# Designed miniproteins, single chains: the designs that were tried, part 53

Each design is a single chain, and the fold is of that chain. pLDDT is the mean over its residues in the fold that is shown.

## One batch from the design tools (miniprotein)

Design m1944
Fold by ESMFold2-Fast:
Structure m1944 (fold): chain A 101 residues (1-101)
Amino acid sequence: SEEEIEKLKREALKLIREAAELLASLPDPRAQRLAEELREIAEKIEKEKDVKKVVKLLDEAIDLLSRFLSENPDLPADVRARLLAILQELARIRRELQELA
């Protein structure tokens, strides 16, 4: 339903923005760069009406976060745990949106 799609979009936007805020708090130029990229993806998702294109944008956010976590094993444990939890929730939302596409 349209209501379910909008709910899932809002949940994804909240999670992406939370990840960006966490990354922006780190004294690491790579983390700050990823925060900016995630904010740009969030803005695109917010404006996008095509659920299939929203799924593609979520795939981009998931890939960027997954790659960053893989390339940065020395992240503070609390930040790493929160970003992993966000990544897992974004993957679930992406799957549910794909089923509605």
Scores: mean pLDDT 90

Design m1945
Fold by ESMFold2-Fast:
Structure m1945 (fold): chain A 83 residues (1-83)
Amino acid sequence: SKAQQQIEIADEHIKKAEKALKEGNYEEAVKYAKEALKHAMEAMKLASEAGDRQLLLQAIGLAVRAIGLLFEAGLKLGRSVGS
């Protein structure tokens, strides 16, 4: 489904953001976390429209993880360059 495709793209971007964060590449981590959130939100919309509760919950979980990564990477980037 379209929702499943967006979930897979979001998950791939989350993994890239996590790797970038671990490697100290905070700008790349922010970039990938933003892309993950965009695709997770699209998956939420598509799953909701399809009435697929399981995919909707998976998409919500990915959105929460992406927000957490964006916040962590953003804080680390902000501390490195100043606010």
Scores: mean pLDDT 85

Design m1946
Fold by ESMFold2-Fast:
Structure m1946 (fold): chain A 97 residues (1-97)
Amino acid sequence: MKKEAEELLKKASQALRNGDYDTAIEYAEKAIELDPNNVDAYVILARAYLQKGEYDKAIEWAEKALELDPTNSAARRILAEAYRKKGEVEKAEEALA
């Protein structure tokens, strides 16, 4: 199970790097189905939605990543950027604190 989730995450990360955000979302969602506690999958979903301009979904997935790992700096930065893009500067600062 974990090795299959890891392969899906590699594909999701590659799609994300190529700007193929919809493909990144599909692979990351499949990774979560196989391993619901995989923090990296939630981070990839949050980043893909952030890049698509879907800030509320980016916030949702970043918060789920932080529920699993409160120390995840990537999730905190995505959360901060999403709040900043929405004009919620105080919440963006809180996400980085």
Scores: mean pLDDT 85

Design m1947
Fold by ESMFold2-Fast:
Structure m1947 (fold): chain A 81 residues (1-81)
Amino acid sequence: SKETKERQFKVLQVLTENPENIPSNKEIGEKLGLSPGTVSYYINKLLKELRAKSVEDLVLYALIHEIKSIEDLERAIELVS
């Protein structure tokens, strides 16, 4: 759903704010009003959809490909599919 993609994008946005100090699921959850388990769910979905092998690779991929919007995220997922 569009709401699911919006939440995935917000999690990705928080992950990319400081690439040298990647926040924990708890820290992301506190910032976004989500449980750590819900954050983990969205991160795992992003890893699968973008075929990233780690959170560090996910962050690097998002920065290199300039994923700055939900539309950019959806396009990146389509290119990998």
Scores: mean pLDDT 85

Design m1948
Fold by ESMFold2-Fast:
Structure m1948 (fold): chain A 58 residues (1-58)
Amino acid sequence: SSEEVARLSSEGSRAALAGDLARAQELLRKAGAFGGVEVELGPDPTRSGAAAHVAGTS
């Protein structure tokens, strides 16, 4: 779904800025997969907390 793609992209960027490049790459890979399917969602974004969701992507 588009919401999952946006959230995973945001979390991936945050992970990269924090220096966790491996996690950033995994999150961005998931974002690509969720562009068309929803088979694996929630684990990593949920771990990061809901605050990142409202941070503002608009």
Scores: mean pLDDT 63

Design m1949
Fold by ESMFold2-Fast:
Structure m1949 (fold): chain A 77 residues (1-77)
Amino acid sequence: SVYRPLIEEVRKLIEEGRKALEEGNPEEARKLYEEAKKLAELLLEHLRGLNRPEAQPLIEEVEKLLEEIRKELEKLE
């Protein structure tokens, strides 16, 4: 699936953001979370635009990742 590597990139950016925060770098964490958000939003828009039933599990997975990213960003404010 062409979408699986992109979803995994979103997950990697979230993990790198959490690692940056653990290392005491909240500004780097914010940057990584914002990049994850941009990629996830672009991917979600694309998947929704396909208007295919097969995309629904991927849409739900990306929506959950976006919620996770929003919660992490809210903690930094």
Scores: mean pLDDT 87

Design m1950
Fold by ESMFold2-Fast:
Structure m1950 (fold): chain A 55 residues (1-55)
Amino acid sequence: AEAEARRKEIEQLNEEAAKKLTEAARYGMSGNVDEAKKLTKEMQELIQRARALAK
């Protein structure tokens, strides 16, 4: 039960990180570098949280 809940949380964090990466790429291509950097930082934080749960 606990392992299943952790796995689902990791999957949700990775999915959200992927969405932020896609958004960051779009903002970067449109020249909105500040928003792209913000989304990239948020994506990295989500990935770090997922890695912490995987330990």
Scores: mean pLDDT 82

Design m1951
Fold by ESMFold2-Fast:
Structure m1951 (fold): chain A 62 residues (1-62)
Amino acid sequence: SLLERARERLAEGERLFAEGRLEEAGKQYTGAYTLASDAGDEALKARALANGRRVAEAARQR
């Protein structure tokens, strides 16, 4: 389902972020946002956006 794929992308993004792989993490969060949006899941969409913003902030610190 779209929700399962969105959660997979979110989990992968979290792993990549923890590894410092910021660009890859950001791509996973963007994918999760698109899937969550298509599924109409506002909570997952908000979480993907928040995590994407965290990636952008971390990248600007470098």
Scores: mean pLDDT 86

Design m1952
Fold by ESMFold2-Fast:
Structure m1952 (fold): chain A 96 residues (1-96)
Amino acid sequence: MKLELVEITSEEELRKYQLELLKAEIEELKEKLEELKEKLAKNPEDEAVKKAIELLEERIKELEEIKKLVEEGKLEEARELLKEALEKSHEERLKE
């Protein structure tokens, strides 16, 4: 369904909602990162913890990039790509 008025208002609401979600998720990941850093301090040779920290830092960086796209108003492109990626990933999981 394509309703021009709904699309305009929905875009503004979506921007606010996405920004709040992204901020919350980034904060949650930062808390997890601190927990992993504390664990690494107790066992500095734990490669699994080091790898988890690296992956978490990459995820935070990706979310910050998405946040920037949302701030720039590029929501349509981000939503389309994310939707297609999620649908394909879901099909792959079902087929195993």
Scores: mean pLDDT 66

Design m1953
Fold by ESMFold2-Fast:
Structure m1953 (fold): chain A 65 residues (1-65)
Amino acid sequence: SAEQKAKVQELLKRVEEAIRNAKSVEEARERAEEAIKDFLSSTELSEEDVKYVREVMEKLIQAME
């Protein structure tokens, strides 16, 4: 649904911001995981949507090299 898509996009934005502000791959992973955990504490997402966000997170972290 449009509402579910908006939630996924908001979480992706937070993950992308966490990674952009990180100074190392380790910091990027810690900050991105914290962003996901914080978001999920107040917002429900499907298992498929969470998996998709984690896959995007891994690709962004790999791109940092």
Scores: mean pLDDT 83

Design m1955
Fold by ESMFold2-Fast:
Structure m1955 (fold): chain A 59 residues (1-59)
Amino acid sequence: MSEQIQQGLELAGQAIKALKEGDFETAEKYLAQALEALASHPGAAAWARREYERAKAEA
């Protein structure tokens, strides 16, 4: 997997973790960084956004 995709997915994971911990400000910051890292990979960016929204609905 490219380093950019790996970094973006790792940041998306950090965003979801922060969201589950109730830290919405940190979660939004990590999501923004994840989407920036995944800017050239729209499929991965769409996946990260969907998983974040699912986690947000469960929080």
Scores: mean pLDDT 80

Design m1956
Fold by ESMFold2-Fast:
Structure m1956 (fold): chain A 58 residues (1-58)
Amino acid sequence: MEIPSEVVEAVAKLIAEKGVEGITDEDIKKLAKELGVSPATVRKAKATVEKMLAASRA
C-alpha cells in the first residue's frame, strides 16, 4: 500500500474531468509515464479515488 499522494491527486483530476468510466487504459499509461510509476500503481490509485467518489455521492 504505497500509492503516492501525487498519483491519487492526478487520478482524481482525471476522474473529475472524464468520469470514472471515461478513463481509458491509455490515460492510465500516460499518467504512469508522467509520474514515473507503474500502470498498476495508477490503477490502484484509480480504484481508491473511485471508492472515495462513490462514498461522496452516497
Scores: mean pLDDT 77

Design m1957
Fold by ESMFold2-Fast:
Structure m1957 (fold): chain A 75 residues (1-75)
Amino acid sequence: DKAREEAVMEYIRRKAPEAYEAAKRAEELLEKAREAAEAGDEEKARELIEEALREVGRFQELARPHVAELEEIYA
């Protein structure tokens, strides 16, 4: 459900803006990785994916306490 995903991200933006910023950086890095892969630059695509995964990890750690609260509400 995209609407639920958007609502969760809006909640995270309000409660943990640093986590929201990390999620946005991960999305941008993944889009750039897709473009690099389509251009045949596999090394650049790999490096961008690795950077995106680091931002995903940062998002998960920063959002963890707030996501647990949401899971209790939506259980």
Scores: mean pLDDT 78

Design m1958
Fold by ESMFold2-Fast:
Order: C-alpha cells, then sequence, then structure tokens
Structure m1958 (fold): chain A 56 residues (1-56)
C-alpha cells in the first residue's frame, strides 16, 4: 500500500542519516515486517539502504 511505501521511505532516510550499520538496517526491515509492512517494500528499502551505505 502507499502507507507501507511511505513508512519504508521514511525508515530508509533515517537509516541513511544515522549512517546505520548492516545489523541496524536488517533489524529495521525485520521490525517493519513484524509491524505489518508489506515484505516486498521492506526488502526493497533494506536493499536500497545497504547499497547506498556501501558506496565509497
Amino acid sequence: SEADALRVVKAVKELLDANATPEQIRATAERLIAEGVDPRFAEAGRQSAEAVLAMN
């Protein structure tokens, strides 16, 4: 849903602003899924955050 997508976008932005660790990124995605967010959106957000934070 649009609400799920917006929650994931907000969470990704917060992870990027915090320079989150891989463990924190995974924990955030797992928490979003546990809270009822569509796993497809949560997984896309996890991959995006990991890719950006892995950049040189």
Scores: mean pLDDT 82

Design m1959
Fold by ESMFold2-Fast:
Structure m1959 (fold): chain A 84 residues (1-84)
Amino acid sequence: AKEKAEELRKALEEEKALLEALLPTLSPELAATVRALWEAAAPHIEAAIKALAEGDEEAAKEHLEKALAEAEAYRDAIEAALAA
């Protein structure tokens, strides 16, 4: 359980670093959209990491489901922006 929390934390840090590197290469409009969607998803991922570290796998699942819903909105927004 704690090992999964550490893996997820590392993945979150890596994604944040990639996002920070990517944002200057995007248009200001797309950069703002990507940042807003990340800010919506990141708290749910952080809450899932905390729940996993505490051994609460059920709470972690709920938080990951919320993060996934935000990630689906993120994907749809990027696809729409690329189609424009």
Scores: mean pLDDT 70

Design m1960
Fold by ESMFold2-Fast:
Structure m1960 (fold): chain A 98 residues (1-98)
Amino acid sequence: SVVLPGGVLPIQIVDNITQALEQFKKDFPEVEITAVSTAGSAEEAIKLANTMSAVCAVFKLGQTYVLVEGNEKIDPASLAEGLTLLEQGVKKVLCKKA
């Protein structure tokens, strides 16, 4: 699936993100999701993640990186490891609490 100009995602990508977030909420009910951000490349995702203090999960859906912000502080090393695993072909990683 492709991200459309103007920040509108195709229904299939939006549905996949929604399903991933609902599964995350079921697995980690104590974590309150405060924001969801997207990046079009690994480099952009790393840059975006380095400006965040509360990224709790990262997904790769096609060529789109989805960063999930929560109310929990994370370990920056866990985030860096997670981004490396996504580059190595892992589709979803969860960050460790700081």
Scores: mean pLDDT 60

Design m1961
Fold by ESMFold2-Fast:
Structure m1961 (fold): chain A 93 residues (1-93)
Amino acid sequence: LKAARKTLENAKEAAKEVSVEGAILAEMDATFLLMYGYIAENEKAVEYAAKAVNYFTKALEALKKGDKEKAKEYLEKGVKYLEEAVKALEEAL
């Protein structure tokens, strides 16, 4: 759990920058939490982390097109899904 929470905090900080580098780092952190969900056999954590990966990918695409407003929206949605993924991991104790 401590590693999952730290990964979530790193993703939240990366997402605050609304940058290409930030979006890439957040997607990597979301992918790590997705792997954690699979290892923990937690279906909800896997589902939420996968949604977060998809939103961070959309944020990166929006940033490449110069659409910072859409990128920020997708980054915020990705972070919310990662928070739900970590919550699902914590509730499975």
Scores: mean pLDDT 84

Design m1962
Fold by ESMFold2-Fast:
Structure m1962 (fold): chain A 71 residues (1-71)
Amino acid sequence: SETVELVAEGEYEEVKKQAEELMKDPRFAPLIRQALEDAEREASGLTPLEAKRYVAKRLGEAIEQARKLAG
């Protein structure tokens, strides 16, 4: 169980770092910020592990969308 928690935490931190880097670009900062806020709100009823996995998934999707829009 601890291994699953460490993997989820690592994925969360990696996606968070990618989001922070992308938020330095004013073209994508509002999109990434909104996705993070939405994901955190949607995850508020989940366990800590489930919340981290959900936020990482949603934020990763937003990062991918922003990259596609950038060309």
Scores: mean pLDDT 79

Design m1963
Fold by ESMFold2-Fast:
Structure m1963 (fold): chain A 103 residues (1-103)
Amino acid sequence: SPGAEVDRLVEEALRELEVAEKEEIVPLLRRYVARLLGLVEAAARTAETRALVAGLRHAAELQLAEIEALYKAGAPKEVIVERAEEALDAVRAGARRVLAAEA
């Protein structure tokens, strides 16, 4: 199911973050966010759910830009990981909201 796939992707992303080097975090986060957004975009069949996906994409892009800015500013790896985990949780919550609206 799409919901189970969302959970699986977030769990995979969190496992990869645990062992990732600092420079790998932003590229890793971009890959998983793109996969999560692609999954919910494919599930969105109404104008309402498409608008929710657009809003989720915009919010995710802002979070990714903020995390990339922290990386470029030399923030500690721990801070970047915490912000990446928060971004994944936010995308998961938004994805679940889109899927609930399609159920």
Scores: mean pLDDT 89

Design m1964
Fold by ESMFold2-Fast:
Structure m1964 (fold): chain A 70 residues (1-70)
Amino acid sequence: SAEAEAEYEKGLEALRAGDLEAARAHFERAIALDPNYAEAWFLLGEVLRAQGRDAEAEKYFKKAAELAKA
C-alpha cells in the first residue's frame, strides 16, 4: 500500500541519518501495514543486527526470504 511504502521510505531516511531506533519504528509500521513487504522485513533485520539483536535479525531475514520467493 502507499502508506506501507511511505513508512518504508521514512525508514530508509532514518537509516541514512544513522537513527536506528527511528528506522526500526518505521520498518515495523511498514510491516504492520503490509505483512508481505519482503524489503521491509529484510531492512528491519539489518537494523536489528546493527543493534546487536542477531537472533531476532535472523528470523526477520528468514521471513524476508520466504516472502521474496512468493
Scores: mean pLDDT 87

Design m1965
Fold by ESMFold2-Fast:
Structure m1965 (fold): chain A 82 residues (1-82)
Amino acid sequence: AAREAALRALEEALEAARKSEKAGEELVRAVEEARRALEAGDVEGALAAAGEALNTAIAAGDEESARAAAEALVALGRVAAA
């Protein structure tokens, strides 16, 4: 349940990143890294990459991608706590 929610949140963050005109490839890369880390069972790496995605979106002024990245971080935190 928690892992599925985190994968879904990362998928939504990736879709937002790909539609972003503000943050570009750096944001897409960070979200893809987070997804790959989670799929490999590296929850710490997924949290770090998702945190970089959030920072990148905030720095770019991309509110939609920042919200999606924040939701992914919350979902990943629940995976780490389980």
Scores: mean pLDDT 82

Design m1966
Fold by ESMFold2-Fast:
Structure m1966 (fold): chain A 80 residues (1-80)
Amino acid sequence: SKEEEIKKEALEEIDYNVKIAKDIVEENPNLSEEQKEAILKSFEEAVKELLSKIKDEKLREELEKYAKEKLEEVKKALEE
């Protein structure tokens, strides 16, 4: 269904942003605190924009929960 396609595309977009953030962290082990905050802010803004395009409230809530879990993964990668 179109709803399943939208969900799949949104999950893939979130996963892609997580991968980009983790790749930046892995390539730059000596990131400053300001650079770490910029990475987190960029991820949060990208997710917020993505979710703003989702019209179905229940799907948006599911994706928001998933994004919050992924944000915590990025935060943990930055603390290592």
Scores: mean pLDDT 81

Design m1967
Fold by ESMFold2-Fast:
Order: structure tokens, then C-alpha cells, then sequence
Structure m1967 (fold): chain A 75 residues (1-75)
């Protein structure tokens, strides 16, 4: 299992990365395709962490946020 520090660190970093990706996209600094690639990489990282700690509500919430962001961009 992840340590509490590792879990909290991953969740905070994930939230920050989602916000930065959305900001970069809105500012025209990255393409939609690049934004999706970055979000997919983050999704895989959170899924790997959740496989190690399947009862983590924080990791599940982070995964939902990433998936929502991807769905908005893929329409």
C-alpha cells in the first residue's frame, strides 16, 4: 500500500496538474491532443496507485476528476 504521505502527495499533485493542463489549453500553450495525452498519463498513474490502495476515497475522487476532464475534451 501507499503511505499516507505518498497518497496525499499524489492527490495534490494530480489536482495541480489537471488545473495546469486546463489553464495551458485555455491559454493556447498546448493542443487539445496534448492535453488529452497528459491527462491520460495522469489517469494511468492514479489507476496504478488505486490498484495498491483500492479503498482510497481520495484516489477515487482524483481519478473521477481526471476522467471528467478527458470526457470534456474528447467530445
Amino acid sequence: SLTVEQEVGLVLRAIGEILQIELDLKAGRISREEAIERLRALEREIEAALARDPDSALLRAALERVREAIERLER
Scores: mean pLDDT 85

Design m1968
Fold by ESMFold2-Fast:
Structure m1968 (fold): chain A 75 residues (1-75)
Amino acid sequence: SEKDQLTSQTREYYYRAEQLGRQALRDPSHVGDLQQAADQAVELAQQSGTPESQKYAQRAQDIADQTVAQVQQQL
């Protein structure tokens, strides 16, 4: 279904956020890409409406928030 496809896309952006989060901790230039990945996961979860997509979007946003806070401590 379309909801299942959107949920799968949300999961893909969550995995991207995990990868970008690790990269951003080493190189702050990746923070923008990380935030975009998290924002996209949230948007897709809103469109899908599934509990699974909401969990992935929340995890992606948590990674972005925690990584940004940690990177700001290095400035």
Scores: mean pLDDT 88

Design m1969
Fold by ESMFold2-Fast:
Structure m1969 (fold): chain A 60 residues (1-60)
Amino acid sequence: SKEIERLKVIEGMLEIAIETEKMLMEKVGATPELEAGLRATEEALREVRERLEELEREEE
């Protein structure tokens, strides 16, 4: 379905964002703002993965 395709794209984008944020923090130092942003992105990725599991169950 289009929803599953959209969520998979978002999952990939969030994974890249997490990797990029971690690399940034390694180079410039971990600020409270960067740490909070990384935490929020990790939570968003968890929610996307949860929704993907539910939708994939409905496709079976």
Scores: mean pLDDT 83

Design m1970
Fold by ESMFold2-Fast:
Structure m1970 (fold): chain A 55 residues (1-55)
Amino acid sequence: EEKKKKLLKLIAEILAAIGDRLEAERAGDEAAVAEADKELEEAKKKFKEAEKELE
């Protein structure tokens, strides 16, 4: 139950980071794209760690 809620929050963070990256690409802001890529990678790492704890 609580583990599933944590995973859903992490999925939401990943989706938000993807949205930020798409907006930065549309604006042509290369620095903002790089920053969004870092946020996305961090969110993915947190998700994998939480997923491993479910086992």
Scores: mean pLDDT 79

Design m1971
Fold by ESMFold2-Fast:
Structure m1971 (fold): chain A 70 residues (1-70)
Amino acid sequence: SAMEEERQKKIEELEEKLGEIIEKLNEDPKDKKAQEEFDKIVEELLKLSDEEGQILLKDSKEKVNEFIKK
């Protein structure tokens, strides 16, 4: 359906932005703006994703949070 295609496209766009933010956090883990953008992108992805996608995103978020806390 058109709604499913729009949802999938938005997930892909958010995943691309998430990758860019992860690269920024890898260069500067203490970048508060990148941390805030990461959290917002993950929340939007969780809202749009199915149950499997939500589990994967939560795991990824926990791994990044452990990285930036160190």
Scores: mean pLDDT 73

Design m1972
Fold by ESMFold2-Fast:
Structure m1972 (fold): chain A 104 residues (1-104)
Amino acid sequence: KRKEAQELVNKAREYLKQGKYDEAIKWAEKAIELDPNNADAYLVLGEAYFKKGDFEKALEYYQKAVDIVGPNNPYALYNLSRVYYKLGKEEEAEKYFKLALDSM
């Protein structure tokens, strides 16, 4: 399951690079069905929804990625900060940006 999930994540990333966000979401969701703890799949979902302008969904998936990898992953924390800024939640955005810097 985990190896198959990672192959689906790689496919989702290729679609994400092509700007095919709905396809990226589809393949990342399949990866999560195979491995619910695949943080990379949640990061792909977060970025795809962010690129589509669905910042609430992006926040949900980036938060799930942080929950899996722990609070010291600067990439996931930085993406949470970016989503909070897009949602107009400046205090949360600054909090997560500072956490990301502290984890570098």
Scores: mean pLDDT 84

Design m1973
Fold by ESMFold2-Fast:
Structure m1973 (fold): chain A 64 residues (1-64)
Amino acid sequence: DYEKLLKLREAIIEELKKKGLSEEKAKKAAGMYLAGYSQREIAETIGVSQSTVSEAVREAEEKV
């Protein structure tokens, strides 16, 4: 469902921005998550803790 994927992407971006990430890094992380990358790979790529990615994804999924 494309609409659900768009909502999830936007929710992940907003949750990561709340945790202090730039919009550019948040968009990259959300795109990687939707492409099937692991939370560890995303965290390593954007330079944050894996827990930051995990918490943002969990909160985003709860909203969509």
Scores: mean pLDDT 84

Design m1974
Fold by ESMFold2-Fast:
Structure m1974 (fold): chain A 83 residues (1-83)
Amino acid sequence: SSTRQQIQRLLRQGGRAISNQDYDTAVQYYTQALGLAIQTYGPTHPLVIQLQDGLSRVLRRGGRDQDSDLYQQRSDQARQQYQ
């Protein structure tokens, strides 16, 4: 399966974890998807920015506000560097 299909599978698992309010498990799946996207597409790719935004929201729902702010900052910086 393609890297994009693997990322989508990880995000579906993360979405199920969010539905169960299992935010720690959701963070693990989103972090795996983000790492794979960075490795494949590079740190400023639109998919990486989208995944950093998603991870920030999951972290905030789990009460991890400082980590959420960090990933929001990284997403904002990557967006500024994308062309």
Scores: mean pLDDT 87

Design m1975
Fold by ESMFold2-Fast:
Structure m1975 (fold): chain A 120 residues (1-120)
Amino acid sequence: SAALERGTALLAEAGAAYEAGDYREAARKALEAARLAEEVDPELAGVALMLAGEAYYKLGDYREAAELFERAAELFLSVDPASGLAAEALENAARAYEKLGDLEAAAEYRARAAAIRAAA
């Protein structure tokens, strides 16, 4: 679809912005890519949300990063309940929660990621 083609192009541009250190632009483009892909390609939407989360993490916006990683994990799990990408997203959410000082949430997300990896 035209929306999926635009989403794929935006994700590539978001990746380039991230590599250039333009984290705000990377997040903006990645979030638009996720919006365009969410209902038609949940895996692509999940990848876009992962990139947006990493960009927010680089900006120090750890709460936004955690939310985006959690949403990415949900999308990956909707495709494959044993998804290694979902485990990675949950590990990234745990890392963001550690930065927020929420060690209990971080431990819970790491345990969920480990359970997925053990089931794969």
Scores: mean pLDDT 92

Design m1976
Fold by ESMFold2-Fast:
Structure m1976 (fold): chain A 56 residues (1-56)
Amino acid sequence: SAGEEVRRRVEALALRASGRESYAEIGRRFGVSPATVRRWERAALADHGALPEFEL
């Protein structure tokens, strides 16, 4: 679903922003390629000017 896809992107980008995991590690966790994680990051920066903040 669109909500599931948005949630996965936000979670992946929060992990990137935290610096805890590489693109490859995040890709493995979410079942996507490292290139897909990089595309999500570029899209978020283009659309929002920053990576999403950590959601608790």
Scores: mean pLDDT 73

Design m1977
Fold by ESMFold2-Fast:
Structure m1977 (fold): chain A 85 residues (1-85)
Amino acid sequence: SAIEEFRAVLERLGELSLQAEKTKSADEARRINEGNAVGMLVRALRLKVPKDEFLAILEEQRKKFADSPSVVEALEEMKRKVEEL
């Protein structure tokens, strides 16, 4: 389903953001995370993922990446933007 496809993409983007934090400077990791957050939002809009499902997936990813403050911050910003829809 579109929801499962979006979940898989979001998980992959989260893993890539985590790898960027480990291998890049703080400024480069921030730019990569910002780009990934925008990409996740665009994909969700394209796939027409329901708001409740989007928020549930964001919460799952927040828990998965709890040890990565910059990833958590990006996910919380995404949640704020989605809640305004």
Scores: mean pLDDT 68

Design m1978
Fold by ESMFold2-Fast:
Structure m1978 (fold): chain A 80 residues (1-80)
Amino acid sequence: SKHVDLGKEYYAKGEYEKAIEHFQKALEENPDNVEALYNLGVSYYYQGKYEEALAYFEKALELNPDNEKSRLMLEEIKAK
């Protein structure tokens, strides 16, 4: 969880590249970490990297279909 916490700190500062690095490290430790997948999607979204964001939100929903946050973000991207 340390990498998820660090990723969130960098995300809050608008440092999306560093946030992504830490969320990716969290996934290396646990590939099924829905929170890390969601936060990777959000970080890519705010960089304008919508295809990458979409892939992470889809994986988060595959692991947890009730993840409302990922569903809403998927709908936002698909509406573009």
Scores: mean pLDDT 86

Design m1979
Fold by ESMFold2-Fast:
Structure m1979 (fold): chain A 64 residues (1-64)
Amino acid sequence: MLEVAEKALEAARTSTNPATIELAVREVLRAAKELEKQGKTEEAKKIIDEAKEAVGESLVRRVE
C-alpha cells in the first residue's frame, strides 16, 4: 500500500488533468486507510499530509 500511495502522490503532483488529480488523491486516501487498519498510523498521516501539500487541503477534504 505504501508504494501505491507514493505512485498516486506522484500522479497528483505531475498531472494537469483535474479528474486524474482527484482520482490520485482518492487512491492516496484509500491507501492511508489501509495503512491505519494495519496499525501504521504514522505512515498514513504522513501520506495524507503529503497529499495536502501537493494538491491543497480543500481538495483532499472534498474527495474524502
Scores: mean pLDDT 76

